Designed miniproteins, single chains, continued (3). Designs and how they scored, part 89

Each design is a single chain, and the fold is of that chain. pLDDT is the mean over its residues in the fold that is shown.

## One batch from the design tools (miniprotein)

Design m10955
Fold by ESMFold2-Fast:
Structure m10955 (fold): chain A 60 residues (1-60)
Amino acid sequence: SEEKIKELENERDKVMDEAVAKLKQLRAAGAPESEITAVAQEAYDKLRKINAEIEKVKKE
C-alpha cells in the first residue's frame, strides 16, 4: 500500500529532523561524545524499526 508507505516515510522524516536538530545543538554546545552517541543511537533504533516496516509493506 503506497498510502501506508507514505505514512511511514513521514514518520521517518519527523524522527530524522528531530535527531538532526538535537545533534546540531549538541555539537554546537561542545557536548561530550557520549551524549551525541546516545542521541544518534536513539534515532538509529527508531529509523531501523520504521525502515523494517516500510520493507515489509513493499514486499507484500
Scores: mean pLDDT 84

Design m10956
Fold by ESMFold2-Fast:
Structure m10956 (fold): chain A 155 residues (1-155)
Amino acid sequence: MLSEKQIEYINKLIELARALGREDLAKELEEAKKEAEKSEFPGIVLTEAFLRFIGDILDLPLSDAAIGLAVFDFLLKYPGGLKNFKGLEDILKNPEDFIEAFLAALRRQYGDAFTPRRQALVREAIQTVLDLLKGKISVEEAAERLRALRRELLA
């Protein structure tokens, strides 16, 4: 069973996807929520969905292998072990380790095309979504910032 915080966080991501005009991603997040409710490892399911979501909104889609490696790299630094991992709740407690694991996965997949400038923009995008999940900014403010960052990534 998902915790109330896990439900809150995934629902905020669904609202963000809709605010970005990405109903396709909102539906994928709703399916990931249903899968997580039935999973032995709901934290992993939600983290994989989160990684896929960030990649897709930035036009830097992650392969399933890159998502798996990012989750593995983050979990190596997670003190609670695999079975106790609470996905987005634990990511919010250890945001820098998660950001570094995500950037490492993008570097492995995209190589030299993932320049230091693009790495900085992706870091800011991840931080924007984490600030939304922490309740520091609104869905509308997060969507506006992410649209600006996506334009800079494509320039």
Scores: mean pLDDT 85

Design m10957
Fold by ESMFold2-Fast:
Structure m10957 (fold): chain A 66 residues (1-66)
Amino acid sequence: MKDALGLTELHRAALSGNVEEVKKLIEEGKDVNAKDEDGRTAIDLARMAGNEEIVELLKKAGAKEE
């Protein structure tokens, strides 16, 4: 995983498996499709980290994935 300082709050929450923070950030209208320095979105990072519950939350919130 690349530079944590270049990540949005949603990227960091997805990486850490913090379901509560992900829900809060989605409700606050954070951009679920924001990309990090490597072009990864929060859902990409959640999948890489094995955080399946967060992947489902981001999909429900309209996150785009490839």
Scores: mean pLDDT 75

Design m10958
Fold by ESMFold2-Fast:
Structure m10958 (fold): chain A 72 residues (1-72)
Amino acid sequence: AVEEEFAKYDTDGDGTISKEELKAVLTERSGVELTDEQVDWLIRMADTDGDGTIDLEEFKRFLELQGRLADE
């Protein structure tokens, strides 16, 4: 499940991941190297405040948006 995958990337176990970690996760899962601009776009669409951390709920939204980006 998405929750289990999130926990693997949440190295600190604090329930959040950084933008840099999110970029690496999405790049690995999609098999396509994502640019900072693409990650910023996904973060904006998911309504993240931009404090540099992403929680589980936001991560789920990123996966949905990433799916749309790949399908587009």
Scores: mean pLDDT 67

Design m10959
Fold by ESMFold2-Fast:
Structure m10959 (fold): chain A 68 residues (1-68)
Amino acid sequence: SILDMLEKLKEELDKLEKAAESQGKYDLAKKVQEVKEQVEKMIKEKSTDIKEFNKLAGEFNDLLNEFA
């Protein structure tokens, strides 16, 4: 389900946020937190918006590339 995909995305965002903070990349950690807050909102609202999910997943991928 989309909710399972959102939960997985949240877990990956949590991992990236912690990794960024551990490396002193606080600006990146803040950006990750902003995407995570949007994912958490979709979970709370039980959103089925696959387009919004794909957008947030893309933003996560961009942040992963910034971290590397």
Scores: mean pLDDT 88

Design m10960
Fold by ESMFold2-Fast:
Structure m10960 (fold): chain A 60 residues (1-60)
Amino acid sequence: GPIIAVALEDFTAKTPEELSFKKGEQLEILDTSNPVWWKAKSLKTGKEGWVPANKIKIIK
């Protein structure tokens, strides 16, 4: 099934490839091959992008 994470803090994207989120938002995790940046999809907007792994927590 999908891997779901919750945002621990706000994050503002600095490039178009990065995904902005607010604390408490849920993200589907798509790629964890990089230990610093994960590929995620916003469950709120459906947009995909790279997120800092240290600002999210896997919950499923």
Scores: mean pLDDT 89

Design m10961
Fold by ESMFold2-Fast:
Structure m10961 (fold): chain A 74 residues (1-74)
Amino acid sequence: AADVNAADANGETALHRAARAGDAARVEALLAQGADPLARTLVNGGRTPLEIAMELAPTNPANQAVLDVLMRHR
């Protein structure tokens, strides 16, 4: 991606999408590139990537790996 912190119409960055996908390796790579782990979406009351991962972790074990990565950087 040309801009690691570029947000779509919903305020979602690449980091939000990686967290939703349960892609811990991508989350780690994006954070290494300077992605903002505190960026909030413009929908659903404003969600950080960590909050998205927390909501999905109980239903998808891959999102627990994302939580571990985000906690190491926050």
Scores: mean pLDDT 75

Design m10962
Fold by ESMFold2-Fast:
Structure m10962 (fold): chain A 124 residues (1-124)
Amino acid sequence: SLIEAAENGDLNAVKDLLDAGKGDINEALEAAAKSGHLDVVKYLIEKGGDINKALHAAAKGGQPKVVMYLIDKGADVNAKDENGRTPLLLAAESGHYGAGYILINAGADERASIDGLKVTEVKL
């Protein structure tokens, strides 16, 4: 599938499957971003993939090089997912401090991350 090709970093398979009109570009982008396949991420962003969804996935996967690329391409470092989680909160919850440090240096709201962690600790 397109998602499996993206998760495995198989750029040629990703290209072939997208050219055939198969699969969801954003699901493939999230899989590639979470797995750290920067070449696949670059290709899918150029094809119109959602950059903020990619940033959430890269932060959750702890992928510093992908996080840096997406920020340089204009991703919103404070964008909230459907559950109100920021990229910084996702990196912190997953123990990915390297990605978290990059997000902080790029202007991530540390206060929003701390407030999110407190809410998560109370609700979980």
Scores: mean pLDDT 80

Design m10963
Fold by ESMFold2-Fast:
Structure m10963 (fold): chain A 70 residues (1-70)
Amino acid sequence: SELRKKLLELIGRILRIIGEIFDLEKKKEEAEKKGDKETAKEIEKEIEKLKKELERLLKEMEELSEEIDK
């Protein structure tokens, strides 16, 4: 099923973005511990961009899942 293939591809993209967010959260914590507020702000902006992309992909996954379950 093409819909199931698309679902698996979306899951793969979601997992990659989640991993990137967690890696950036760690880097942000390290920057904050070092008192590097500017680097922490830059990382926070990148995290927010990835969270918005994740929300979009999760919405696509919900819609695709509904089509598969029909």
Scores: mean pLDDT 84

Design m10964
Fold by ESMFold2-Fast:
Structure m10964 (fold): chain A 62 residues (1-62)
Amino acid sequence: MKKIARALYDFEAVTPEDLSLKKGDKVVVLEKVGGGFWKAQNLETGEEGIIPERYLEVLEEL
């Protein structure tokens, strides 16, 4: 189930699979990948990648 979420903290990507975030960025959560990580798309940059779920606040379930 897709979700709209907001970044709670800045996150700088370390690997090509990671999603970079700035605090306040809105993202679409695409899927749960396990281990406390979600695959998401940053709506501000259009980039897609993996982010720890604890960095996101869910605003809306789609």
Scores: mean pLDDT 81

Design m10965
Fold by ESMFold2-Fast:
Structure m10965 (fold): chain A 70 residues (1-70)
Amino acid sequence: QEFREAFRLYDKDGDGYISTEELQIAVENFGLTDEQLEDIIREADIDGDGRLNFPEFLTFMALVIKLTGI
């Protein structure tokens, strides 16, 4: 599954979290503006710690798909 593969690719430490900077890199090919990306990250990052676990990452990707129409 592509989402699991993407998560594993960006979870460099294997700790189950992806940083905000890694998320920006993950979606750069979708043509999102910085403003759109910040809004999506803010909505998905429930804890506000600047990192997403796998369920939060799935929420992030769902929001990306919703905005891009993929």
Scores: mean pLDDT 72

Design m10966
Fold by ESMFold2-Fast:
Structure m10966 (fold): chain A 89 residues (1-89)
Amino acid sequence: SEELIKEFIEALKNLDKEKAEELLKELIEKKADLNAQDENGNTLLHYAALFSMVESDTSLVKKLLEAGADPNIKDKEGKTALDYAKYLL
């Protein structure tokens, strides 16, 4: 699931919504830890929120929240995913 998480983040960074949606479905089916933090304290929800700002599309954020992602987790800068997406959420 760690590799799958990395692939999902890469898809978001590449603005590949279709691949990101496929990978998110697989992460949910495998019951991956959606609240895992990277070296910067970022969760999948942080990356999905940044994607939502660029693409004006909140669908991935909504799916992560429905799957149990915690919106209150802060990165190393003290910011939640919502702090990055405040104009779209």
Scores: mean pLDDT 81

Design m10967
Fold by ESMFold2-Fast:
Structure m10967 (fold): chain A 78 residues (1-78)
Amino acid sequence: SLLDEAKKALEEGKYEFAVRLARAAVQRDPDNAEAWLLLGKAYYKLGKKDEAIEYFQRALEVDPNNEEAKKLLEEIKK
């Protein structure tokens, strides 16, 4: 799946590729919190903190109980 490919890309340090895969996933299903989460993680790894915050917030709008999104958002906010 696009999500599994995006996860592998993140694990391999292919952050720009992970952005493309996660973006395709959110375009296909914008109600998929995991897709928004992966997009945020990829942007965070690229040093784009403002975009990462936006995408983590979108993941929480879709799934308020997403513990990973909550944790990452708390870590990035100062």
Scores: mean pLDDT 87

Design m10968
Fold by ESMFold2-Fast:
Structure m10968 (fold): chain A 120 residues (1-120)
Amino acid sequence: FDLARNGDLEGVEAALAAGADVNAKDAFGRTPLHEAARAGHLEVVELLLRHGADVNAKDIFGYTPLHLAALAGHLEVVELLLRHGADVAAKDINGNTPLDLARAAGNEELAALLEAALAA
C-alpha cells in the first residue's frame, strides 16, 4: 500500500496495529514489502518482515521483493531480505533471477553480493 511505498514507518505500524493484512496484494499482485523494497525504505522493510511479511511473495510478473530491490540498486535492502530467507534463485516470468536484474541494471556491487549468496 501507499504508506510502504512512501516510507511512512509510523503509518505502516499504525495500519498493522489496526488489523491491516501485511501480505495484502494490489492490482499488480504486489505486497507492501514489494513497494518498500522497490523504494529502498529499509526501516519499513524491517518492520514488515517483523510482522510476518512473505519475503518470497511474487507479483503478476513473478517479481519478489528481492527482484525489485536488486533492480532498483538498494544494497542494504537486498542484504536485509537475504538475511530473512529471500530466495536468491527465484525466477520472474521471463526466467530472470534477482542477479540477472542487478546485472541488467548495471548494479555491479549488488550482482557480486547476489553471486556470493547463490554460492553459499
Scores: mean pLDDT 85

Design m10969
Fold by ESMFold2-Fast:
Structure m10969 (fold): chain A 81 residues (1-81)
Amino acid sequence: MENLKKGREYLAKGDYDKAIEYFEKAIKEDPNNARAYYLLGVAYKEKGEYDKAIEWFKKAAEIDPSLKPAVEALERIKAGE
């Protein structure tokens, strides 16, 4: 919980490297946390690392196919958005 919260705070501040660090810690704490994979994808997208963003959005959607933001983000990137 704490790692996911800190990651989101850094993401909001535009510190994408720190956000990634905390989201990776959240994933190590709970490897089935689809939301953490989704937020890791958001951080990579904000850095312009679209290939990594796609990988993490795909992982989030595989863990939880009902996580609409991850599915929508994956579709938008594939459409060139």
Scores: mean pLDDT 82

Design m10970
Fold by ESMFold2-Fast:
Structure m10970 (fold): chain A 72 residues (1-72)
Amino acid sequence: MLSDEEIEALFKKFDTDGDGTLSREELKAVLKSLGLNPTDAQVDAWVRLFDTDGDGTLDFEEFKGFIRALER
């Protein structure tokens, strides 16, 4: 499992603006960096589950929840 430290490092690596959010495309890039090959449909489904605002972005807490769900 990824540690909180590793999850934070990934988030910061792809959050270049420091906004504390990741877009759908940035999330897809994170997953590819982890050696995963997600389809667009898979990424869309995951974003819908964790995106409370419906604007296609995940904050750090939502991102951690997503990664934990992916690892179980």
Scores: mean pLDDT 74

Design m10971
Fold by ESMFold2-Fast:
Structure m10971 (fold): chain A 160 residues (1-160)
Amino acid sequence: MPLRVLILYYSRSGRTREVAEEIARELRRLGAEVELVELEPSLSPEEVLARMQAADAVIVATDVVAGKAHPLFQDLLEQVHALAQERAPGALEGKPVAVVVTGRTSEGMEEVAAEIEAFLRSMGAEVVERTLLATGELSREEQRELARELARRVHERLLA
């Protein structure tokens, strides 16, 4: 069966969306089925958790501004985590996950990635890859190549 990959992304400026779309294109080129979902306040925590459980791997992508993730993104992740603790303990047990953080500079990107990884690990997930994209320091071409490289590494880990 084709590998099913969920990409959950939050994007204030559209940059994280462009990166998520490039990851999705490369994964589909490698033969994966990819669901691309924007994390927005109208999306229910129940729908997010159900999609994460149904996928063979999950990629979470967000941006940082002034070294911080957006409060709405953090609130939604906390609600998904709380729901998993109550209704589906170990909801992501052994599930391979990757984290992508974009920002104009590298400020706060490692700290935000580590926080997202901690939430995913608390649900039982295995963090297999991390990519940090300082978009003010990287060309559009370099950003696309790093997105494709992450997609290949995630796909390789799913075949191992």
Scores: mean pLDDT 87

Design m10972
Fold by ESMFold2-Fast:
Order: sequence, then structure tokens, then C-alpha cells
Structure m10972 (fold): chain A 57 residues (1-57)
Amino acid sequence: SGTKVKALEDYAARTAYDLSFKKGDVFTVLAEIGDYLLVEDENGRSGLVPKSYVEEI
């Protein structure tokens, strides 16, 4: 029901607002914020991910 994106590569959080993730992790998009997406992961964690690190599925 929400837009989903999948991680293309591993990412280590650079700020308190970013999520760290692994290649293949799936997120639900909550909002777009410039070059970032505000997402929720499968465990209910919310945070920012760079658009360039994910693809829509």
C-alpha cells in the first residue's frame, strides 16, 4: 500500500537522523526530503536514507 524501496548497497549512518542498512534491506517510503527519503524499516525504525542508495520496487 506504501511505496517500497530496496537498498542497492550497504550504508553506514553519518548523522543521528540517518539509518544504517545493508544491501537488500527493504523500506516503506514516508516522505521525500531533498536528496533523502524518510523511510520506515521492517522493524518499525524510521530515518533518512540517501535516494542514490535505493531503488523503487
Scores: mean pLDDT 85

Design m10973
Fold by ESMFold2-Fast:
Structure m10973 (fold): chain A 56 residues (1-56)
Amino acid sequence: SPAEAVAKALGVSPETAELIVKAAEQGRGDVVRRAVELHRAGKSDEEIIAELKKEL
């Protein structure tokens, strides 16, 4: 699935990857970029998920 590919490519949890895919499918490139920035900043999957849920 697209979410499995994202999870493996980024090293995030399947739940985080599913939210990233949902953001991409909704044309929310800003939210996708935000998720990647948070992950690169060392934020946990829990923190990334919480931030994405505020935006979607």
Scores: mean pLDDT 83

Design m10974
Fold by ESMFold2-Fast:
Structure m10974 (fold): chain A 60 residues (1-60)
Amino acid sequence: GPMLAVAIEDFEALLPTELTIKKGEKLEVLKKVNDNYYLAKSLETGEVGYVPSSVLEILS
């Protein structure tokens, strides 16, 4: 099944490849890039981008 996550804090993208998210936003983790970043899709907007792993909690 999909790897689901929730944002535990706000994150504002500094790069065009990053995803801006708000605390409480639901996401699907598409790929763990490294220990510091996930490639994720917002379930609210459908936007895809990189987010720091520190701002997400995995729900699986």
Scores: mean pLDDT 86

Design m10975
Fold by ESMFold2-Fast:
Structure m10975 (fold): chain A 64 residues (1-64)
Amino acid sequence: GTIDTEKLGEVMRSLGENPTQEQLDLMIVSQDADGNGTVDFPEFITMMARMIRDNFLKNVTDDE
């Protein structure tokens, strides 16, 4: 299974995140050697989990 920018953005938004179009594009293009706009699901999950955790902690601890 593969994920494109549309599905990636939808999933991240459903998790309470609001990634930019540029972030989504960079995530896909860094994984996608073919340039067809998709990434492997395991790779996508790994990236999302890392980004979400980092962003969540920053948002919680960065509240001043």
Scores: mean pLDDT 65

Design m10976
Fold by ESMFold2-Fast:
Structure m10976 (fold): chain A 96 residues (1-96)
Amino acid sequence: SLDEQLLAAAEAGDAPTVQQLLDQGANVNAKDAKGRTPLHLAAENGHLEVVRLLLRYGADVNAKDDEGRTPLHLAEENGHEEVVKLLLEYGADPNA
């Protein structure tokens, strides 16, 4: 599906493919089997440009996976400082 391709492209940091899939109607808030969105996967892997693109397309900055983790939690755990900063600029709740 387009949603499965979006999740894979976001995890890989493939910003051009992410943009094409979103323009084709992929769900920006699609969830994998663990409740992780494209924003979770991009943030966990430090893919700053994919994070920026997903947020511009209306990704839920405070989405929780099946463990209750937000994209901000995953970016912080993995030391992706610029991603943390961008998520906070878009309204990520540091106390979520």
Scores: mean pLDDT 92

Design m10977
Fold by ESMFold2-Fast:
Structure m10977 (fold): chain A 70 residues (1-70)
Amino acid sequence: SELEAAFQLFDTDGDGTIRKGLLGGLLRSLGFPEPSDEEVDALIAKYDKDGDGTLDYEEFLALVADLRAR
Protein backbone atom coordinates (compact mmCIF):
# COMPACT_ATOMS: atom_id res chain seq x y z
CA SER A 1 0.00 0.00 0.00
CA GLU A 2 1.00 3.68 -0.30
CA LEU A 3 1.24 4.02 3.50
CA GLU A 4 3.40 0.90 3.87
CA ALA A 5 5.71 1.94 0.99
CA ALA A 6 6.18 5.44 2.47
CA PHE A 7 6.79 4.03 5.97
CA GLN A 8 9.41 1.59 4.62
CA LEU A 9 11.14 4.39 2.68
CA PHE A 10 11.58 6.48 5.86
CA ASP A 11 12.46 3.44 8.04
CA THR A 12 16.17 3.89 7.26
CA ASP A 13 17.28 1.45 10.00
CA GLY A 14 14.85 -1.31 8.90
CA ASP A 15 13.74 -1.80 12.52
CA GLY A 16 10.03 -1.14 11.89
CA THR A 17 9.97 2.30 13.55
CA ILE A 18 10.04 5.96 12.45
CA ARG A 19 11.91 8.55 14.50
CA LYS A 20 10.25 11.88 15.40
CA GLY A 21 12.64 13.83 13.13
CA LEU A 22 11.49 11.85 10.05
CA LEU A 23 7.72 12.00 10.71
CA GLY A 24 7.18 15.45 9.13
CA GLY A 25 8.86 14.37 5.89
CA LEU A 26 6.90 11.11 5.83
CA LEU A 27 3.57 12.92 6.24
CA ARG A 28 4.54 15.44 3.54
CA SER A 29 5.38 12.54 1.16
CA LEU A 30 1.78 11.29 1.65
CA GLY A 31 0.32 14.69 0.65
CA PHE A 32 -0.38 16.04 4.14
CA PRO A 33 0.66 19.62 4.98
CA GLU A 34 3.98 19.58 6.84
CA PRO A 35 3.12 19.59 10.57
CA SER A 36 4.66 22.16 12.92
CA ASP A 37 7.17 20.97 15.53
CA GLU A 38 4.44 21.46 18.17
CA GLU A 39 1.97 19.32 16.19
CA VAL A 40 4.63 16.60 15.68
CA ASP A 41 5.33 16.64 19.45
CA ALA A 42 1.59 16.29 20.21
CA LEU A 43 1.15 13.44 17.69
CA ILE A 44 4.17 11.55 19.05
CA ALA A 45 2.96 12.01 22.64
CA LYS A 46 -0.52 10.71 21.67
CA TYR A 47 0.59 7.63 19.68
CA ASP A 48 4.07 6.73 21.06
CA LYS A 49 3.12 4.20 23.73
CA ASP A 50 6.77 3.10 24.11
CA GLY A 51 7.90 6.61 25.20
CA ASP A 52 11.09 6.36 23.10
CA GLY A 53 10.23 9.03 20.51
CA THR A 54 9.52 6.53 17.69
CA LEU A 55 6.37 5.17 16.03
CA ASP A 56 5.87 1.60 14.85
CA TYR A 57 3.70 0.88 11.79
CA GLU A 58 0.49 0.32 13.80
CA GLU A 59 0.96 3.60 15.72
CA PHE A 60 1.70 5.35 12.40
CA LEU A 61 -1.54 4.00 10.87
CA ALA A 62 -3.54 5.29 13.86
CA LEU A 63 -1.87 8.72 13.49
CA VAL A 64 -2.63 8.90 9.74
CA ALA A 65 -6.26 7.86 10.37
CA ASP A 66 -6.56 10.70 12.93
CA LEU A 67 -5.14 13.24 10.44
CA ARG A 68 -7.53 12.02 7.69
CA ALA A 69 -10.51 12.40 10.07
CA ARG A 70 -9.82 16.15 10.32
Scores: mean pLDDT 75

Design m10978
Fold by ESMFold2-Fast:
Structure m10978 (fold): chain A 59 residues (1-59)
Amino acid sequence: GELYVAVKDVPKTTPQTLELKKGDVVEVLRVVSEHWWEVRSLTTGETGYVEKGALEPLK
């Protein structure tokens, strides 16, 4: 999938959401809605949902 970087720290708010630190790289697995994406952290290997606004495309 496409690679994105977290532009801010993201807290784990539910069992389905993924915790990220600013600068973590993720692979987008699925676009669930306009605002929520299923991603995999390349740092931890964990998968979960993240708000699209917390991510920017990796150049």
Scores: mean pLDDT 82

Design m10979
Fold by ESMFold2-Fast:
Formats: sequence, C-alpha cells, structure tokens
Structure m10979 (fold): chain A 111 residues (1-111)
Amino acid sequence: EIPGGDKLFEAARKGDFEEVKRLVDEMLANGGDINAKSPSTTYKGYTPLHMAAASKSENAVEIVKYLLSKGADVNAQDDETGNTPLDLAKAAGREEVVKVLLEAGADESVK
C-alpha cells in the first residue's frame, strides 16, 4: 500500500507543490514507488508525473521537475490509452511542461 497515494495524485493535479513534497517524502520513507500507478477508474494507470504534467497550475513545472528528480519515469504509460506525461502536457497546452519533459528524455514516439 502507498500511504497518501490518493492525496498525492490530487495534490499533483491541483499543483499543490508543498503537499506533493510532503506526500512524496512520506511515500518514499514507507517504501513506496514514485512510479506507482493510480487504480482510479478515471485515472487508471496514471503516475504522479501524469497528474502533474496535465495540471493547469503555475506550479506544474516545479512539480514535474521535482518528481523527475525523485526518479519518476518520464515515459510511463497509462493503462487505458498508453498516454505518457508528454502526451498529457501537449493535450493540456502546457508548453513549458512539454519542454521540461523533452529535456528530461521524453520520447515523442511512445504510444
């Protein structure tokens, strides 16, 4: 089990950077995986990085950089559509997030 997993996904989606840091540190201290996938029917297979990449918050860039620094898989695919964080950032029009993900090694051909 991932302590605070549901809260982490919501915090990343909302762009609450302080809460993301708190929950990531708690999760990792309890043996959790930064690449843990959401079991939600709405966000099936989404990682915290997927949620941050789709966030419309001004903190989305900082959260994405933070998650990548903790070992988040830049090319993680969701379980329903095979979308990567890069796909979600492009769909959301998050140009600066797209740039950060590409600089981190995101592959535009992954589907």
Scores: mean pLDDT 77

Design m10980
Fold by ESMFold2-Fast:
Structure m10980 (fold): chain A 63 residues (1-63)
Amino acid sequence: MYKITALEDYTAKRPDELSLKKGEVVLAKDPIEIDENWVLFLRVDDGVIKRIPKDKVKIEKVT
């Protein structure tokens, strides 16, 4: 399991993107860097696949 922490506010521009507030934490499974700018992940709360900008978040593995 992974913890995704927002480093900055981000407003989703497409339905598959996640809006975040600075300091917000999202639990994720299987985060994949699909390119240099985006991370795709499965949100644990609802099992929905979402994407976020890589430069707006910190991703940490939870033990």
Scores: mean pLDDT 82

Design m10981
Fold by ESMFold2-Fast:
Formats: structure tokens, sequence, C-alpha cells
Structure m10981 (fold): chain A 119 residues (1-119)
């Protein structure tokens, strides 16, 4: 579960970009509306991370709630909540590692599998 220094730097840059987007209500709405229209809310990047992984890592409660609402509307809530990155980590693992207790509670309420083991 340890990232290389290069992977950690890349993750920190992505987190900084998403933090700026999520903190701007207009940009956040544009991103979420696009994901809903294209049904890309479960889309994974090269490391298997979804937008929910990044929102959970950042503790951005409003964005987590909006992502979960859209996933319910699209019928992909279970797929999104239990999506695994290349190391088998789910959004729940990201929220727990970052200490975002309110996000952890939301993910568990949404059906996150607490028994999922990381590789």
Amino acid sequence: MELSPEELEHLERLLAWYERVFSDPEKRKELLDRLRENKDITAQDALGRTLLHYAARLGHLDTVEELLRIARELGVLDELVNAQDVLGRTPLHYAREAGHDEVVALLLEAGADESARTL
C-alpha cells in the first residue's frame, strides 16, 4: 500500500487539482453534470481510481454526497462505492486512511464493503 515518491507526487498534484474543482460549486456542478450525462461516474483512471476515491481522500463531504446521489440515479451505486484501485483499495479505504469519519459513515451507509481486504 506504499506509493513510490513519484507516484505520491503525482497523487498530491491530482488531489490539489480536485480540491480546487470540488471547492468551486460551479466547476464541481459542471464536472458532475458531465459525468451523469456521459454515464462516466464509475470511470477509473490508469491506477483504477474513480472520482469518488479522490473525493473520499480529500474528505469533500458535499462532493461525496453528490456522487452517491448520481450513482443511485444511474443504478451504479454498488459499482461506484466498491470500485477497487490497482491495489484493491476502495473509496472507503481512502476515507479511513485520511481520517474523514463523516465520509466513512456515508460510504458505509451507501453499502461499502467493510470486509474488503487490501492486497
Scores: mean pLDDT 78

Design m10982
Fold by ESMFold2-Fast:
Structure m10982 (fold): chain A 63 residues (1-63)
Amino acid sequence: MKLPLAEALEDYTAKYPGELSIQKGDRLLVIDELDDEWWLVQSLTTGETGLVPKSVIRQIGEA
């Protein structure tokens, strides 16, 4: 199954447990679009998973 591939548009620092810190330009797999504000992603840089605001990422393809 292909997952959406996304790119970090800006740096984000995790504020709560379960969130993921990311840096601008990081490549992410979208595992689940939980709601209209938060997506569960996996960092292709670190392999870590967590929640990020959808506003800080952009879908660029599929992987």
Scores: mean pLDDT 81

Design m10983
Fold by ESMFold2-Fast:
Structure m10983 (fold): chain A 89 residues (1-89)
Amino acid sequence: KAEELVKKGEELIKQGKYEEAAKLYREAIKLAPEDSPLRARALANLGIALAKLGKAEEALEYAEKALAIDPENILATLALMYASALLAS
């Protein structure tokens, strides 16, 4: 279910298939429980994928949503940093 979508998305990221990964993360977010670690992971990974696609403002939005659930989430912090750097460029 949602966890399998996140894992498949992470495999697509390793292949450089950021658009396909983003689609799977969006589906995982719909299926993951509110405020769950899985939802935070899916949101953070979506932020990373969107940043890789050059969608800086959208990437920042999802990174912030992930940090709202888990303020210490390393992936969410990485997504926020990447998105912020892209916006500053």
Scores: mean pLDDT 84

Design m10984
Fold by ESMFold2-Fast:
Structure m10984 (fold): chain A 73 residues (1-73)
Amino acid sequence: VAPSVVSIYNPATGGLCGGVLIAPSLVLTAAHCVPTSVVEVTFADGTVRTGVLLGKDDATDLALLQVAPPQTL
C-alpha cells in the first residue's frame, strides 16, 4: 500500500511543498504551492508523476491535483 503523504515540486518556481493523496488519482495541497496549472508530485516510493490542477481556493489555501496513473492509498 502506497503512503498517503506526497511531495509537491513546482518546476516553474522551484517551490517544494507537501500534499496528501485523498483518492487514487487526487492529491490535496496548499493553493500557494500551485501558482501554475502543472506540478511534479513525488510519492514516498520515489515515483514522480505529473499533477494537473483541477481547482483551488485561495481563501482556504487549498488546491486539488489530479495524478496519473492512479495511486494506491
Scores: mean pLDDT 73

Design m10985
Fold by ESMFold2-Fast:
Structure m10985 (fold): chain A 78 residues (1-78)
Amino acid sequence: MLSFSEEELKELWKAADKDGDGTISYEELKEGLKSLGYNLPEVVIKSLWSEFMKFDKDGDGKISEEEFEEWLKATKKR
């Protein structure tokens, strides 16, 4: 499974939410990862996106900041 620090996940959100509308799409996630220097295969990015889609998503094809924080809590459980 992919593991990111809290700071890396916050930077990923900022990089993906380029238009500042408070949501990110799958395309924005891919672009955000690339802009942060991650060169991941599509299968890995799809796996990460599937993890995000588990959290209170209303099915509009995007993740809100709140849904991203819920995923963050799940991956950072200590």
Scores: mean pLDDT 69

Design m10986
Fold by ESMFold2-Fast:
Structure m10986 (fold): chain A 155 residues (1-155)
Amino acid sequence: SKEEILEKIEKLKNAILGNISNEQAKEVIEKLFELLEKAILENDVKTANNVLIALSFLVAKFLPPEKALPLLKELKTIANLLNAPRAVRSIELSEAILSDPKLRERWQSIPDEDFLEFISEQFELEKEDTEKPVNNEVGRKLAEILVEAEDLLKS
């Protein structure tokens, strides 16, 4: 039921927020969970997919593998319950990134502020009269890491 899914989301939100120390990351994650809850209530599968993808990227960015991998497994359970195959695939890519020391170091070495600005722009989480230029370099780095993670999943 939707009620059971929302209960799983509330528990997952509290677990993620309780394990992250970066205050800006917590704010972005809280806003993403609000969007996810609304998307589920409105049966907006597209928004639910996009939010789950962003949450998987943030979990892989801000948590060590021993904390992140169980949380990604719970995200994957929610994505499967929502019939969100694009989110399932992105969660699997996040798991692959965390499981490979080289890909993990590259993902987590992206400056936190730049990573959070990139995610926030994708979801319009910050409404300011003057927007900073889109950091195309972050998008490029993320895409390169995701391609290498995809190759690991095909092996």
Scores: mean pLDDT 84

Design m10987
Fold by ESMFold2-Fast:
Structure m10987 (fold): chain A 133 residues (1-133)
Amino acid sequence: SMEEVNAPQPSLGLMTPLLNAAANANSEEDVKKVEELLRKGADVNVKDPANSDTHGATPLHLAARNVRNEYSLRTVELLLENGADVNAKIDGGPYKGYTPLTLAERFAAPEYREELVELLLENGADRSLIIPR
């Protein structure tokens, strides 16, 4: 059900199923779960309503921060293919103003970082929105 896939779940720390799946996708099964949630009408641009550190983060923010293998990178590609806002900004917490590109540059595993950055740029990521160190 569309309402169920978009509802914050207490068992997921009040994350929606898509926010939780995007944050934790590290296997082919996890990528399939993201694909199934999107197919069921999960909002690709849903914002984290609850976590102080990631308040206003979208699935793309969480997926970009999580890139550490081919499956987490594939999750970013899948979200972008489904209309994720590549330039979305986190609304609050210590990452306020961060875009997916800023999170990729700072947190992605070094072996996947260049490929992830290029993928985001090819999908319209704006380098001028990067928050410098």
Scores: mean pLDDT 83

Design m10988
Fold by ESMFold2-Fast:
Structure m10988 (fold): chain A 63 residues (1-63)
Amino acid sequence: MAGLLAVASKDYTAKTADELTLKKGEKVLILEEVDDETVLAKSLATGKTGLVPKSYLGAAGPG
């Protein structure tokens, strides 16, 4: 699989059209790191892609 799996650690509401809205506990696939604080991610629940702050994402587990 391409990318890293992560879990939203808290709810995040998109502030711009380029950002992704996430629900706490939602799994996302990190597609690329845009900068040190922001990633481009795909929600596995909705299938949408967008920018999300890294601080809102936690590890999905050991693998």
Scores: mean pLDDT 77

